Designed miniproteins, single chains, continued (5). Designs and how they scored, part 13

Each design is a single chain, and the fold is of that chain. pLDDT is the mean over its residues in the fold that is shown.

## One batch from the design tools (miniprotein)

Design m16446
Fold by ESMFold2-Fast:
Structure m16446 (fold): chain A 84 residues (1-84)
Amino acid sequence: SAALERADATFGPELRALEEELEARPSLSEAEREAIVLEALERLAERSGDPELRELVAALREALALRDLPAEEARERLARLAAA
């Protein structure tokens, strides 16, 4: 994705610092790591002003939210997302 390439070029050092921080905290659950990464990506998307990056982060948030839902609710939300 061109938006991801631009983000890496602009925010590469910040993204690497985030990766190092997560590696330094192995006691974090997968859900906690995903939340930290998502929050960091949301901040970078807001700072970048890149609408494609913002859309990708929103899609990632929705995908992660679906994983935490009961199967019936996840199917309903996925159907609504697919219809949009």
Scores: mean pLDDT 66

Design m16447
Fold by ESMFold2-Fast:
Structure m16447 (fold): chain A 80 residues (1-80)
Amino acid sequence: NKELKEEAVKKMEEAGEYLEQGDLEKAAEKLEEALKLAKEAGVSEEALEEIEKAIEYLKQGDAVKAGQYLGRAYALVKEE
């Protein structure tokens, strides 16, 4: 579903904004919402794993690794 995929991308962008603000808790919340939408949209298992890794690093307080995995996930989810 392209609509659910676009909604997931929007939540990932919101997570990125919170990450830039240093709000890792809000960033994780938005990525958990993005993960749910991405699963419903039927995105690849590879993309879902990258989102899950980004959430894991946010919960660990590792903003650098969280940003790295968020970037990978964003690229995969946004691709056709």
Scores: mean pLDDT 86

Design m16449
Fold by ESMFold2-Fast:
Structure m16449 (fold): chain A 67 residues (1-67)
Amino acid sequence: SPEEARRHFIAGVEAYAAGDYETAVEHFQRAIELFEQALAEKPDPLLEVMLEGARSLLAIAQEKLGR
């Protein structure tokens, strides 16, 4: 659901802020999956912005882990 996607996104941001990049990657990957599923069912510009945010933060977190 979009709500579960948002929860994973928030958890990923919290993990990233704590320096737990491994946990952040896991949450951002799950958020991306759930946002993509939600958008496949119904277009939503806000979910599209959050999906792009999750992808960007995933890339940054992965770089912190040594690419």
Scores: mean pLDDT 87

Design m16450
Fold by ESMFold2-Fast:
Structure m16450 (fold): chain A 87 residues (1-87)
Amino acid sequence: AKEYFEKGLKLLSEKRYEEAIEYFKKAEELDPNPGADHYLFLGEAYYRLEEYEKAVEYFQKALELDPNNGLAKALLEKAKEKLEEKK
């Protein structure tokens, strides 16, 4: 579990967002109670792929686990702003 999460973080830093998501999901399959950071970084990967609806969902999950996470709050608001931009 931890190894997959760490690999996901490395891929995220390398801007390999789809691969980062795959590794975060593998970590989640091995650990059914991942921490707020797991969902935070999943949300960031989706945000970078412009999948703003999924980014919002994962940032909300991060805040449900850690309501005082200022980074998750800031990223959630950014993702919501992108969704409110009329196409």
Scores: mean pLDDT 82

Design m16451
Fold by ESMFold2-Fast:
Structure m16451 (fold): chain A 89 residues (1-89)
Amino acid sequence: MKEKLREFLRDLREGKIKPEEALNTKVSRSELLALLRAIGFPDVSLGGSPEARKRFIEALEKLRTLSDEEIDELVERVMKEGFDVKPLE
């Protein structure tokens, strides 16, 4: 589990996974939302509104800027908090 999330975040940063492909990877939607919320986007959702989509893209761009140390810290934090994250209302 931890290795899968670290690999995903590094691949996203390196451009091996494009932002539009993030929802279609081995990382689940719940895992992706947990990562995005943990980096400071507690309001992020996978909703269809222009506002929700803009916020989601902004959060993905923040994930792409993380250092290796920040990636390891983020994965540890998400593993501690769990992946069963309720969608934003």
Scores: mean pLDDT 72

Design m16452
Fold by ESMFold2-Fast:
Structure m16452 (fold): chain A 68 residues (1-68)
Amino acid sequence: DRVLSPEELERLLVRLYLEGLIDVEQAEALARRLGSAPVTAAELLAELRRLGMSDAQLARARELIESL
C-alpha cells in the first residue's frame, strides 16, 4: 500500500481541490486529521469516501495518488 508523507498529502490535497473533487473546508479537515504523520493511500481513500465522493471521483483520486 502506498504511504504518503505529509508533504505528498499536502500536494495531493491541493490537486484534489484544483480538480474540484474537494472544497477548501474538506481539504483543511483532511490536513488536520491526516497531516500529522504519514498516511496510507487506503486510509486517505476511506476518508474521501466518508466525505461522500462517488466511485468515479475516488477512481480519479487513486490516479492522482499513483502520480505522486
Scores: mean pLDDT 83

Design m16453
Fold by ESMFold2-Fast:
Structure m16453 (fold): chain A 102 residues (1-102)
Amino acid sequence: KPLTPEERELLRALTELVEEAVKNGDPQKLQAVSLILRIFQRARERGLLTPEVARELTKVLREAIENKMSADELIAKVREIVRRHLPELVPEFDAEVARMKA
């Protein structure tokens, strides 16, 4: 299935976060981005990723780059979006965060 324009912008923002995390030597940020990508893929797979949700996620990812957010701040902001728009994915999101911090 082709990516929507909103999904392409989301992937672009994720790519920019990876580049910044590599530049800054931030392995926790790389793990956070990997987690977000998996949740994005699950949401898309289940038909839950609307253009509105993709735009809101992109905005948070852009703010994370601009404000140099920590991995924990990024995870907290993304979790709030998941809780609000993708509530059925909250247990899966929390399980992925627990695995990342183990």
Scores: mean pLDDT 84

Design m16454
Fold by ESMFold2-Fast:
Structure m16454 (fold): chain A 105 residues (1-105)
Amino acid sequence: ERRNEALLHLMTGQSLLKQGKYEQAIAEFNKAIELDPSLKSIALTYIGEVYRKQGKYEEAKEYYEEALKLNPKNSRAWEGLAEVYELQGKYEEAKEYREKAKELK
């Protein structure tokens, strides 16, 4: 039951993120973590994506790095880091993180 409720909050957060409703998306991702801590790595990755879309690149990096501490095989978090570094013009670092993401697929 709690796992299904947590997954619903994760999916709702993803939908809100696509709609640009960033504060509501973050609240839903945090609720997913509360209900099922095993979703923390993926939920933090989506919170990182929220900050990236807002141009808050340092906050985005912190969330992606935290997600990777919890699950180093989270290829989406590696892709998120690569995208932030690319948006900052740091192309060599971006390439390195994209290669890590590819190794995990």
Scores: mean pLDDT 88

Design m16455
Fold by ESMFold2-Fast:
Structure m16455 (fold): chain A 55 residues (1-55)
Amino acid sequence: KEEVLEIYKQILEELVKLGLISKEQAEEILEEMRKAKTVEEIKNIAEEKLKKLLE
């Protein structure tokens, strides 16, 4: 769980640097992922949020 969370944290930080999402949006997504109990929930949160923002 922790390793997956760290990977998504890095991805979100890169998206903020590229101007694709705000720092506040990145923090909100990360907070939702941090509260998820399973790796599958973390992946689902990331995919839903990133799909909405990027596609």
Scores: mean pLDDT 75

Design m16456
Fold by ESMFold2-Fast:
Structure m16456 (fold): chain A 72 residues (1-72)
Amino acid sequence: DPLELAQRALEAVKAGNLDEARSIVAELEKYAKEHPDDPEVYRALGTVYLALGEEEKASEYFQKAEALRRKR
């Protein structure tokens, strides 16, 4: 579940555990490769990258999630 993974990553960032957060990002990126048309996984990736301070990458993932949502 990409939402559960994003929530765990956000908690890791709050705890200062950046290694755990980046590990969860890798899991989300793998999920995105397996489910490329799922807008929720890209929204989850955007949320986690935003929490990590990677605003440009977060914006790209949010745009991809919105584009996939509109395709439906």
Scores: mean pLDDT 82

Design m16457
Fold by ESMFold2-Fast:
Structure m16457 (fold): chain A 102 residues (1-102)
Amino acid sequence: AVERAREAARRAEEANPAAGGAARGAAAAGERAGNEEAAEAAARGAEAAAEAAEAGKGAEAGAAAARGGTAAAKAAETREGAAGGAAGAAAGAGAQFEEGGK
């Protein structure tokens, strides 16, 4: 899943550099979360971003990447609860960055 997300981010960047940056962010969020479910969510978001970027829809590509990053963070938090907070706590994946700035 992590390698698939990175591959999709690379494709997005080749089609649209701004979309590539967003897709790379989603891939990094999945990897940072340290679990397969989060990595899979990030991969789906990055792949959607690559498809949108190839179609010339930079804004849609950015939105797809953001959704992937958010889903990865949510998956990390769900696993954190199940594991007693230890394994997932350090990940955060940046989806709720606004709360971290409080």
Scores: mean pLDDT 65

Design m16458
Fold by ESMFold2-Fast:
Order: structure tokens, then C-alpha cells, then sequence
Structure m16458 (fold): chain A 63 residues (1-63)
């Protein structure tokens, strides 16, 4: 598919309105890499999109 999936490795709570809140074990679709530290991603369970630090994600794999 035209995207990468990654599993959340630890909980992250959004600190700004443009960030994504995720729980360990969630699956996200990586939409784009915005810089060296951050992805724009979609949480598959809710369809919510937002910014997420790369360090909270495991290995990316085809979606």
C-alpha cells in the first residue's frame, strides 16, 4: 500500500492541538515525516490524524 504502518511502543499524550494521543500497542499509519523527530500519522482505531514523535514508534512496515 501507499503508506507505512508502525506500532506505538509507549504511551504519548498530545501537548498541543496538532499532536496525536496514542497508547502502547496502537497501530498508526505514517502519512509523512515532517522533520527528523516527528511524523504526521493517523491512528487507525479512531481515524484521528496528528503529529507524533518518532521515538514512540517501532519499526515501520508496509500498510
Amino acid sequence: GAGLLATVVKDYTATRPDELTVKKGDTVLILEQVDDEWYRAQLLSTGETGLLPKKYLGAARPG
Scores: mean pLDDT 82

Design m16459
Fold by ESMFold2-Fast:
Formats: sequence, C-alpha cells, structure tokens
Structure m16459 (fold): chain A 74 residues (1-74)
Amino acid sequence: SLAEEVQKQAKEIRELVDKGDFETVEKKIDEYLAKARAAREAGDLETAFSYETVAAIGYMYLALKKLEEERKKK
C-alpha cells in the first residue's frame, strides 16, 4: 500500500541521515515534495499528504543531525 511505501521510505531516510549522507537525503526530500505537489495539483490529497509526511520526517532527522555536526565544527 501507499502507507507501507511511505513507512519504508521514512526508514531509508533515517538510515541515510545516520550515515551522514545529507546530500542524498536532501535530494530525496526534494523528490517527495515534487511528488506531493503533483498529487495536490491533481486533487489527490491523500497521496500529497503522505509524501509531505515523509519529507517532513526526513527534514526533521536531517536538521537535527546537521545541528549536531555543526556544533562539532566549533
């Protein structure tokens, strides 16, 4: 189902963030937001919100990890 796909994608993003692969995570977030926008324009709000949820989760993990890494540079 779409929900299962969303859960799998969220897990993959979490693993990439833990590895420090920020560029791949940022690319995936952009791809999910593009898919969400296309779904919203088509009136498919369920699909749009699903991809927006994955992107939000990904951004949260990415932002927290980047903050941790930024603190280490000081």
Scores: mean pLDDT 82

Design m16460
Fold by ESMFold2-Fast:
Structure m16460 (fold): chain A 116 residues (1-116)
Amino acid sequence: APPPQVTQSGGGTVPEGGSVTLTGQISGIDLRQTNVSWLHQRPGEEPELIAMISGDGTVFIDPRYQGRFTPSVDYANQTAYLHISNAQREDSGVYTFQLHRGDESVYGAGTTLTVV
């Protein structure tokens, strides 16, 4: 079987107060057998956990990201989403999608969001 792969899309430039959806598409493994997470990294800062969704559908959102950041999963299409509403300039940076199964992790290439 091919190894698990992640393809990220979305991001770009969004106006302050606008909305955007980031996407992580998974292949080579059943999404229900994995945990997925979204990380945000601002320039010059360490990556921060935004949210995690377990294979059973249990959702965790870090308190710093609650209210404007909504993670979701479409298991039939093997796709994870992160919806960002009311975008703020502090939301600018690199967003990385990660797939976890046991001790294995697969990272998306990241996508950049610029809030103007």
Scores: mean pLDDT 86

Design m16461
Fold by ESMFold2-Fast:
Structure m16461 (fold): chain A 80 residues (1-80)
Amino acid sequence: DEEVLKKAKELLRKAKEALRAGDLESALRYALQAARLLQERAPEAFDLVMEAARAYVLGDEERARRLLEEAIRLLEKTLA
């Protein structure tokens, strides 16, 4: 449980670093892994990451980034 929270925090840190670097693919991968670990606590954040991934696949990188940022905020709030 505590180990799961620590891993989720590390994954979110990596997701934010990838976003700052403009690497949406890596940011989505890290955020999705964190959202899966927290899915029962933050199902809305998981849904947002899935929507961000869909936007990315469709080529809407700006919408993907915006949705991903929102998901990360919800996941961080869950971990506080």
Scores: mean pLDDT 87

Design m16462
Fold by ESMFold2-Fast:
Structure m16462 (fold): chain A 66 residues (1-66)
Amino acid sequence: MMDEVVGRTAKLAYEKAREAGLSPEEQQRVAIAAANEARKALENGDSPEEAIEKGLKKAEELIKKI
């Protein structure tokens, strides 16, 4: 389901942000942004795998800009 894919993307993004040494508040912001990108990708017809990859790419972009 869409919510499961979005939730998994958020969890993976949260873990990446935590490993990068971000604060809990910053970790949540990154996770939310990644989840939103994954949801948008699914709504655009992307596969679950593509949605997760797009969400994680967004997380990586945000982490390096912080």
Scores: mean pLDDT 82

Design m16463
Fold by ESMFold2-Fast:
Structure m16463 (fold): chain A 72 residues (1-72)
Amino acid sequence: SAEELAEKIVEKAKELGYKNLEEIRQMALGFARAIENGADPKKLADAIVKSVEEKYGKEEADIFRKAIDEVL
């Protein structure tokens, strides 16, 4: 389910040292639900990672990208 995919992404991001855990959970859930509804995972990941970079910086964005890539 989308909820299970979101939890896997959050757990992987936490293992990789992601610091903004409360916001990443909401982003991961939105990402997973959009994929379940037919969104392109690559395009969606690129957009979300860019948003993370703009808000939290490159290190957090790189961690979030790795979490998505490792789970998908």
Scores: mean pLDDT 80

Design m16464
Fold by ESMFold2-Fast:
Structure m16464 (fold): chain A 61 residues (1-61)
Amino acid sequence: MEKREKLLKEVAEYIAKRVAAGEEVTPADIARELGISRRTASRLAREAARSGLVNKAVNKL
């Protein structure tokens, strides 16, 4: 439970930082950065985007 929530926030923050820098981010980049599988990275990236967590993280930058 706690590990998933923390990982979701880390995915959202990573995407937000890359997007703010004008860079594309792929599930493979997320997987490599956070040490998770590409399947998990894809799932968490979609969840972060749908939940508005990426937009929230970008706004905090």
Scores: mean pLDDT 76

Design m16465
Fold by ESMFold2-Fast:
Structure m16465 (fold): chain A 76 residues (1-76)
Amino acid sequence: MLQEVIEQIKSMTKEEKEKIREEQLKRMKELQQNGGSLEDFAENYLQLGLGVDEPEAQKYFQMAQEFLQKSKQLQS
């Protein structure tokens, strides 16, 4: 659940969070350039949320949910 994921990021150091965020931003650019599934983008946003503090983390988790929802619709 989002609540448990948010609690997990609170226990991480700022340095670890920044490293995750930077690495996942590189991944995002690669997915945009090479192409990826909506599920790949959802996973990327979820990992970005782990790398930042509240309230920004919640925004990334919401984006991840939106991409996951779109993948379920398969452009219905």
Scores: mean pLDDT 71

Design m16466
Fold by ESMFold2-Fast:
Structure m16466 (fold): chain A 116 residues (1-116)
Amino acid sequence: MKLEEAKKLLKEGRELLAAKKYEEAAEKFKKAAELAEGVDKDLLAEALNNLGEALYLLGKYEEAVEYFKKAIELATKKGILAEAYYNLGLALEKLGKKEEAKEYAKKAIELLEEDD
């Protein structure tokens, strides 16, 4: 039940991102993360990554970085991990941390080109 509600909130949040309703999307992803906590690490990582993306689109780059880092620590699925590394690189570039941004962008590319 919590897992189904968390997945529904993730879908609603992504629809709000597509509609450019970033603050409303962030609230949906935050609720999804709360429901996924202690239940599913990858679902929690996905929710935190999507929350970071909404914050990035709102110009809250420092907050976005913190959520992308948490998603990276929790993610066991290559797709979620690669997306979180890519998004972290984008947020770090906005903060002027160019060398760190390049390293995370490289990690994302390496994961996406991984055979399996």
Scores: mean pLDDT 87

Design m16467
Fold by ESMFold2-Fast:
Parts: C-alpha cells; sequence; structure tokens
Structure m16467 (fold): chain A 106 residues (1-106)
C-alpha cells in the first residue's frame, strides 16, 4: 500500500537521524561513513515519500532502512560500551522496517 510504504519511509528518516545523533554523541571512528550512509538513507526515503507508485515507494523505503541498518551497525561496532544498548536498539528498529517493507513487496 502506498500509505504504508510512505509511513515506513518516514520511520526510516527518523531512524537515520537517530543514528546520526548517536554516532556524534558516541564519537565513533567511522563517523564520516556513518553520516554518508545515514544521509543517503534519508535521500532514498524522501524519494519514497515523493513516489506515486506503491512498489517503488516500498523498494525505496526498504533500501533506506537497509542503509540505516548498515550505519547503525557501524555505530554498534565503534561505539564505547555505554552506547552499545542504544545502538542495538537502532539496529533492531532497522530490521523491523526492512521486514515490514518486504511484506509490502511480498
Amino acid sequence: MLEEAKKLAEEAIELARAVIDLARRAGVPDLERVLRLAEEAIELARKALESTDPEEAAKLAKEAAELAKEAAMLVLRGAPREYIPEAIGLVLRAIGLILDAELLLK
């Protein structure tokens, strides 16, 4: 459904922004790569929001969630111990969005 795909895209933007905020607070070594992946996720999610095709919107939302997951995993790998639980939470949120997008695509 187009509305469901757009909701997933909005959630992917929120997730990518959360990943950026955590990466900056945690001072991860791969900050530049995390920022590039998260910014690309936001751009793909914005394209999903502008789409009039439900399948295209779902595919773009899935790709955005996959990039947000990759960024969150880099944060998890590089973060100090105190930030690991929050980073795990972001990875799990990304997995949920990917699975929801796959259900729209079958």
Scores: mean pLDDT 89

Design m16468
Fold by ESMFold2-Fast:
Formats: C-alpha cells, sequence, structure tokens
Structure m16468 (fold): chain A 74 residues (1-74)
C-alpha cells in the first residue's frame, strides 16, 4: 500500500510539472500577472483498491514552476 501511494505521488508530481511546462510554453506572462494555478489528479489501481492523488502546479510570471501534493484519496 505505501509503495502504491509513493508511486501515485511521484506520477502526480511528474504529470503536474509537465502541465506547468506546457502552460509556461503556451502563455505570455508579464511580470505583474498573477501566477497560473492548475490542479491535476492521477488515479492508480492497487491490490487494495484505487488511489487518487491530486497535485497543484503553480507557474510564476518569472517562469518558475512549483508543484505540491494537495490531496490523497483511497
Amino acid sequence: MEEAIDEARKKALETARKIGEALKAQSVLRPDDPPLVVEVSVTIESEDGKITVTARVTVLPNGEIKVEIVDIKK
């Protein structure tokens, strides 16, 4: 169970970062613009059922990308 949660967290963070990079590439951000914030959910199946991990990606106007886990549902 813990290994499945760790794998789901890693996958959610990786997916969120890729979304952040895509947003950065497609968006013309100005220094005074607010950050872009998107949440992404990844669901994996384990022997004990489905695990859904939600990650938040924040793209700052300077191009910095931050990702964090905000929720884990079993």
Scores: mean pLDDT 76

Design m16469
Fold by ESMFold2-Fast:
Formats: structure tokens, C-alpha cells, sequence
Structure m16469 (fold): chain A 79 residues (1-79)
């Protein structure tokens, strides 16, 4: 229950960001920012798992990244 809420929140935050990138940036710049943010989030989550030994950080990061990709793709299709 609690973990599902955290994953949904992470997904929604990512979705909103991905959509906003297409709304506020050129497609080329939005794609560049999306890929840089995905790489950064994944790297930070892996470091947190190494430091805390809590794999939940990777699940939250994956939900956020999926949200960003979905928001980006949905906004791109509406354009």
C-alpha cells in the first residue's frame, strides 16, 4: 500500500516533467534533457542503494523514469 503510493507519486512527477519538456522546449532540446535526467536519476539511485543497501531507491527511480518517458511520448504525439 505505502510503496504503491510512492511509486505512483514518482511516476506522476516524472510524467509531469516529461510533458513539460515538450511544452517548453524544442523536440531536440527536450530529448537531450530527458536522456540526461534519466541517466542522472539512475546513477543517483544506484549510489543510494550502495550506501544504504535499500533496493527501494531503484524501484522509485524506475517509476520516475517511466513517468518521464510516458509524459514525453504522450506530449510529443499531441504536438
Amino acid sequence: SEIEKLLEEAYQKGYDLGKKLIETKSEEEAKKILEEEKAKVKQQAQKLVQQTRNPGYLKIADAYIKGMEDGYEDALKEK
Scores: mean pLDDT 84

Design m16470
Fold by ESMFold2-Fast:
Structure m16470 (fold): chain A 86 residues (1-86)
Amino acid sequence: MTVKIDASGLTDAQLALLVGTLKAIEAGGATVDIDVKGDHLHATVSNVNIGQILRWMGGLWEVGLQGLEVTSKVDGDTITFTVKPK
Protein backbone atom coordinates (compact mmCIF):
# COMPACT_ATOMS: atom_id res chain seq x y z
CA MET A 1 0.00 0.00 0.00
CA THR A 2 1.15 3.54 -0.85
CA VAL A 3 0.22 6.64 1.17
CA LYS A 4 0.46 10.14 -0.33
CA ILE A 5 0.33 13.30 1.76
CA ASP A 6 -0.49 16.72 0.27
CA ALA A 7 -0.27 19.38 3.01
CA SER A 8 -0.47 23.16 2.59
CA GLY A 9 -0.87 26.25 4.77
CA LEU A 10 1.49 24.80 7.39
CA THR A 11 3.31 26.84 10.03
CA ASP A 12 7.08 26.29 10.35
CA ALA A 13 6.45 24.26 13.55
CA GLN A 14 3.78 22.07 11.88
CA LEU A 15 6.04 21.51 8.85
CA ALA A 16 9.00 20.54 11.07
CA LEU A 17 6.80 18.15 13.09
CA LEU A 18 5.43 16.45 9.95
CA VAL A 19 8.89 16.16 8.31
CA GLY A 20 10.35 14.73 11.54
CA THR A 21 7.59 12.13 11.75
CA LEU A 22 8.12 11.10 8.11
CA LYS A 23 11.89 10.81 8.67
CA ALA A 24 11.21 8.55 11.68
CA ILE A 25 8.98 6.38 9.44
CA GLU A 26 11.83 6.20 6.87
CA ALA A 27 14.33 5.22 9.60
CA GLY A 28 11.93 2.40 10.56
CA GLY A 29 12.32 0.82 7.09
CA ALA A 30 9.60 2.45 4.97
CA THR A 31 10.36 4.13 1.62
CA VAL A 32 9.69 7.86 1.99
CA ASP A 33 9.94 10.64 -0.61
CA ILE A 34 9.49 14.18 0.77
CA ASP A 35 9.17 17.42 -1.22
CA VAL A 36 8.87 20.70 0.73
CA LYS A 37 8.23 24.09 -0.89
CA GLY A 38 7.41 26.99 1.43
CA ASP A 39 4.38 26.04 3.55
CA HIS A 40 3.51 23.10 1.25
CA LEU A 41 4.58 19.46 1.75
CA HIS A 42 4.16 16.54 -0.63
CA ALA A 43 5.21 13.09 0.59
CA THR A 44 4.90 9.52 -0.67
CA VAL A 45 5.24 6.61 1.79
CA SER A 46 5.38 2.97 0.66
CA ASN A 47 5.95 -0.36 2.42
CA VAL A 48 4.05 0.82 5.51
CA ASN A 49 0.91 -0.33 7.34
CA ILE A 50 -2.05 2.06 6.89
CA GLY A 51 -3.09 1.62 10.56
CA GLN A 52 0.36 2.88 11.63
CA ILE A 53 0.03 5.94 9.37
CA LEU A 54 -3.47 6.73 10.73
CA ARG A 55 -2.20 6.46 14.32
CA TRP A 56 0.71 8.84 13.61
CA MET A 57 -1.57 11.31 11.78
CA GLY A 58 -4.01 11.27 14.71
CA GLY A 59 -1.21 12.09 17.15
CA LEU A 60 0.07 14.93 14.94
CA TRP A 61 -3.48 16.29 14.56
CA GLU A 62 -3.97 16.57 18.35
CA VAL A 63 -0.54 18.16 18.97
CA GLY A 64 0.27 20.41 16.01
CA LEU A 65 -2.25 20.21 13.17
CA GLN A 66 -5.29 21.75 14.90
CA GLY A 67 -7.27 24.18 12.72
CA LEU A 68 -6.50 22.17 9.59
CA GLU A 69 -8.89 20.06 7.52
CA VAL A 70 -7.86 16.51 6.57
CA THR A 71 -9.59 14.69 3.72
CA SER A 72 -8.78 11.27 2.29
CA LYS A 73 -9.21 9.67 -1.15
CA VAL A 74 -8.65 6.02 -2.06
CA ASP A 75 -7.61 5.08 -5.61
CA GLY A 76 -6.72 1.40 -5.97
CA ASP A 77 -3.97 0.57 -3.46
CA THR A 78 -3.09 4.26 -2.90
CA ILE A 79 -4.60 6.51 -0.22
CA THR A 80 -4.06 10.30 -0.45
CA PHE A 81 -4.42 12.58 2.59
CA THR A 82 -4.99 16.25 1.79
CA VAL A 83 -4.24 18.64 4.68
CA LYS A 84 -5.17 22.33 4.42
CA PRO A 85 -6.60 25.21 6.50
CA LYS A 86 -10.38 25.21 7.05
Scores: mean pLDDT 73

Design m16471
Fold by ESMFold2-Fast:
Structure m16471 (fold): chain A 102 residues (1-102)
Amino acid sequence: AREAELQERIGENLARALVLAEAARKARERGADEEKVKELEEKVDEALEHARRAVEALAAGDLEAAEEHARRAEEAVEEARKIAESDPVLKEALEEAEAAAA
């Protein structure tokens, strides 16, 4: 069902955002570029906010709003990933966080 598909997408967005948050934490501890860590954390916060809005919309039965917020969360996650891949310390931290989550 459309609702089940949206639940899966929201769950994947939350999981990916949390992995990116862990990568930011590890990278900061390792002395990564603070500006890049800040940019990554801002995109993670954006992804988590949209995932939360998607959950609220889904609970209210607003499938259109849930799909829109899920899409925006996915976009924020992809932008966060690009930021992480732009710095060697962040990229290594992301690879370690993804391996731990698998």
Scores: mean pLDDT 87

Design m16472
Fold by ESMFold2-Fast:
Structure m16472 (fold): chain A 77 residues (1-77)
Amino acid sequence: GTISREEFLETARKALEELGRSVSDDTLGKLFALFDTDGDGTLDEAELRAFVELLGRMLGLSPEELARLREALMAQL
């Protein structure tokens, strides 16, 4: 499976809000584009996994917060 940009933005916003984090749709969209290597407007499982790890590093997420975000996004695949 893959996740679309729109599905990704909605799911990531909700998951991040639940963790007490706020990230703009513009920032999330730019990061999505960085991992969308073929430009098809979707992320596969490997691209999404790499994205989540980078986002977690950027936001300073704990391992538990990172796992929560990963689970929420991977459920969309």
Scores: mean pLDDT 79

Design m16473
Fold by ESMFold2-Fast:
Formats: structure tokens, sequence, C-alpha cells
Structure m16473 (fold): chain A 76 residues (1-76)
């Protein structure tokens, strides 16, 4: 991974962590779960040396899965 991509990933993580703090304060559980899943996917992608594009795609997929899981939990 290039240093510029690493910096972009770190900026994205900081932004998402800020949004997660806001979602937790507002008690938006589905949003918080989605943001947590995105952050985890980005951190794992960074550790694996994936491209920024692949990290974003994987993070988006993780967020959508987390939202679905949260809806199932709330409906159960």
Amino acid sequence: MKKKEEEEIEELLEELKKKLEEAKKEKKEADAKALEAMIRAIEEGKKRGLSLKEIVIRATAAALRAIGDQLDEELA
C-alpha cells in the first residue's frame, strides 16, 4: 500500500469514528452497528495491505450486512 493511500485510509477512519460517536450519543443503534462494521473492515483491510478501492467496497458490504443483522435483532 502507498503512503498516500494509508493517509487517506486514516482520514476515513477518523471521520467514521466521529460519526460513530455521534450515532452512539443519539442512540441510533443500526447506524452505530453499521459504522462499527465499516471501521473493523477498514482496519482489517489496512492490515492485509488491500487497496483503498477494495477496502471501501468491503467496508460498504460489511455495513450493509450489519444493518441487516440489526434489523433481524430488533424484529425478533
Scores: mean pLDDT 77

Design m16474
Fold by ESMFold2-Fast:
Structure m16474 (fold): chain A 59 residues (1-59)
Amino acid sequence: SMSERERKAASVYAAGAIRGIGLEVQGRLSSPEEGKRLEEEGRRIIEEAKRRAEEIIEE
């Protein structure tokens, strides 16, 4: 079974991944200029969520 800390880390990462993927999908449906910005923001959100999840696990 996962520890409470592992569950918290997984939830943080999953939430960030869902938001980031949503922005990447919006980017693909947008103009090239807006699409690039949305995709870059999505990738940034995923990376930040991953970092936060790693910090939770390392506590």
Scores: mean pLDDT 84

Design m16475
Fold by ESMFold2-Fast:
Structure m16475 (fold): chain A 86 residues (1-86)
Amino acid sequence: SAAEAVREKVRELMEKNKIAEKIPGSTALLIIAEAFEEVAGVPKDTAMRAAIRAGIDPNKYYTREEVLKAAEEAARILQEEGLLPA
């Protein structure tokens, strides 16, 4: 599914950026937005807004698993809005 492909792309991008423990929310937003744009053609601003609604605060820090969970929630939000296929 598109949601699974986005989640795997977020994982790939975090590994490429050598994120071992935690990442700033601002960086997490950029990674999630890049994944949605590359995999599903979702505009970066739309994807970033969905990630913020999924609970990413740019001024906080998140683990890899928290970022993946936020990407999954952002995918659900975008599917609800008809911007990502089921």
Scores: mean pLDDT 84

Design m16476
Fold by ESMFold2-Fast:
Structure m16476 (fold): chain A 73 residues (1-73)
Amino acid sequence: MKELDERLEERAREAEERLSPEVKEEMEKSREYADKLFDEHYKDESPERKERRRRIARLISRLLHAIGEEFDK
């Protein structure tokens, strides 16, 4: 949903801003690689559904990474 997506994105961004620049760069490179594989794997899906699924996956990945850095030590 739009409200949920917006809230999750804002929360992920806030947590991400607390990460070190080095972690952000590593995450960006991993994201690019995963994004490339994702696009190839879900090539048969409609563009709208693929983008929605990718957006959710990105939000979850970013949240898990940020939470991991904060709590998983």
Scores: mean pLDDT 67

Design m16478
Fold by ESMFold2-Fast:
Structure m16478 (fold): chain A 56 residues (1-56)
Amino acid sequence: SAAASARAAAGGANAIAAGRDLGSERLVQYGEKALAAGKAGDAATAAAYLEQGGIG
């Protein structure tokens, strides 16, 4: 759904910001992948990236 994809993209953007603040390259990398997937409308892939980054 558009709402799920938008939420996943926001989660990715938040993960990037948090990762930069904390100096966590892993969090930035998975956040960037989640943001890209969420923007592409793939909420499931975005959620999987957030989970792999330890954000879920």
Scores: mean pLDDT 80

Design m16479
Fold by ESMFold2-Fast:
Structure m16479 (fold): chain A 73 residues (1-73)
Amino acid sequence: MKEAYELLNEAIRALEEGDYEKAKKLAEEALKKTPESDTTLRASALYVLSEALKKLGKYEEAEEYRKKAKELE
């Protein structure tokens, strides 16, 4: 959990710095390390991944992850 949270914070920082490829990779890693029971942290990672994908011009993939995040809560 703490490792996933740390990766998510790094992904958010990468988004803020405009490194969208790094943000995508870190958000994917955070999602992989997040327990299925932690729906709040999973939703956050999915939203960050969606934003990174949108910034990279992958709009359809971004929308799919946004929907997944919304369905978690």
Scores: mean pLDDT 82

Design m16480
Fold by ESMFold2-Fast:
Structure m16480 (fold): chain A 60 residues (1-60)
Amino acid sequence: SMEEEEVKKKVKEIIDELEKTKDADNAVKKFLELLDKYPDLAEFIKEYADKLQEERDKKR
């Protein structure tokens, strides 16, 4: 769906910014804003963020 595509894009942006800036507080704030905007996708957001972080950790 269009909402899932937007959410995936936002999650990637947050994680990319976190890796570049190391600003965990900013990342948490942005995730909370995303969860507030898409509460029905909260589980999807969490799972997708976890998956992206795990994949990046494995590539080092």
Scores: mean pLDDT 78

Design m16481
Fold by ESMFold2-Fast:
Structure m16481 (fold): chain A 66 residues (1-66)
Amino acid sequence: MEEKKKAVIEAVKALARQLLNDGVSYEEALEFAKRAVRVAAVNLGLSDEDTEEILKEVEKFIEELS
C-alpha cells in the first residue's frame, strides 16, 4: 500500500513538474494532477483517506514550484 502511494506521488510530481516547465498555468497543472491522482486511486483501489493524502502532497509540491 505505502509503496503504491509513493509511486503515484512520484509519478504525478514528475508530470506536474513537466507541465509547469512547459508553461502550463498553475491552475491547469493542478487540475491535471488531481485528475491523474483520482484515476490512479481508482485503478489501484486506494481509500479516500489515502487519495486525500496524495492530493495534499501533490498540491504542496505544485505550490512550491509555482
Scores: mean pLDDT 80

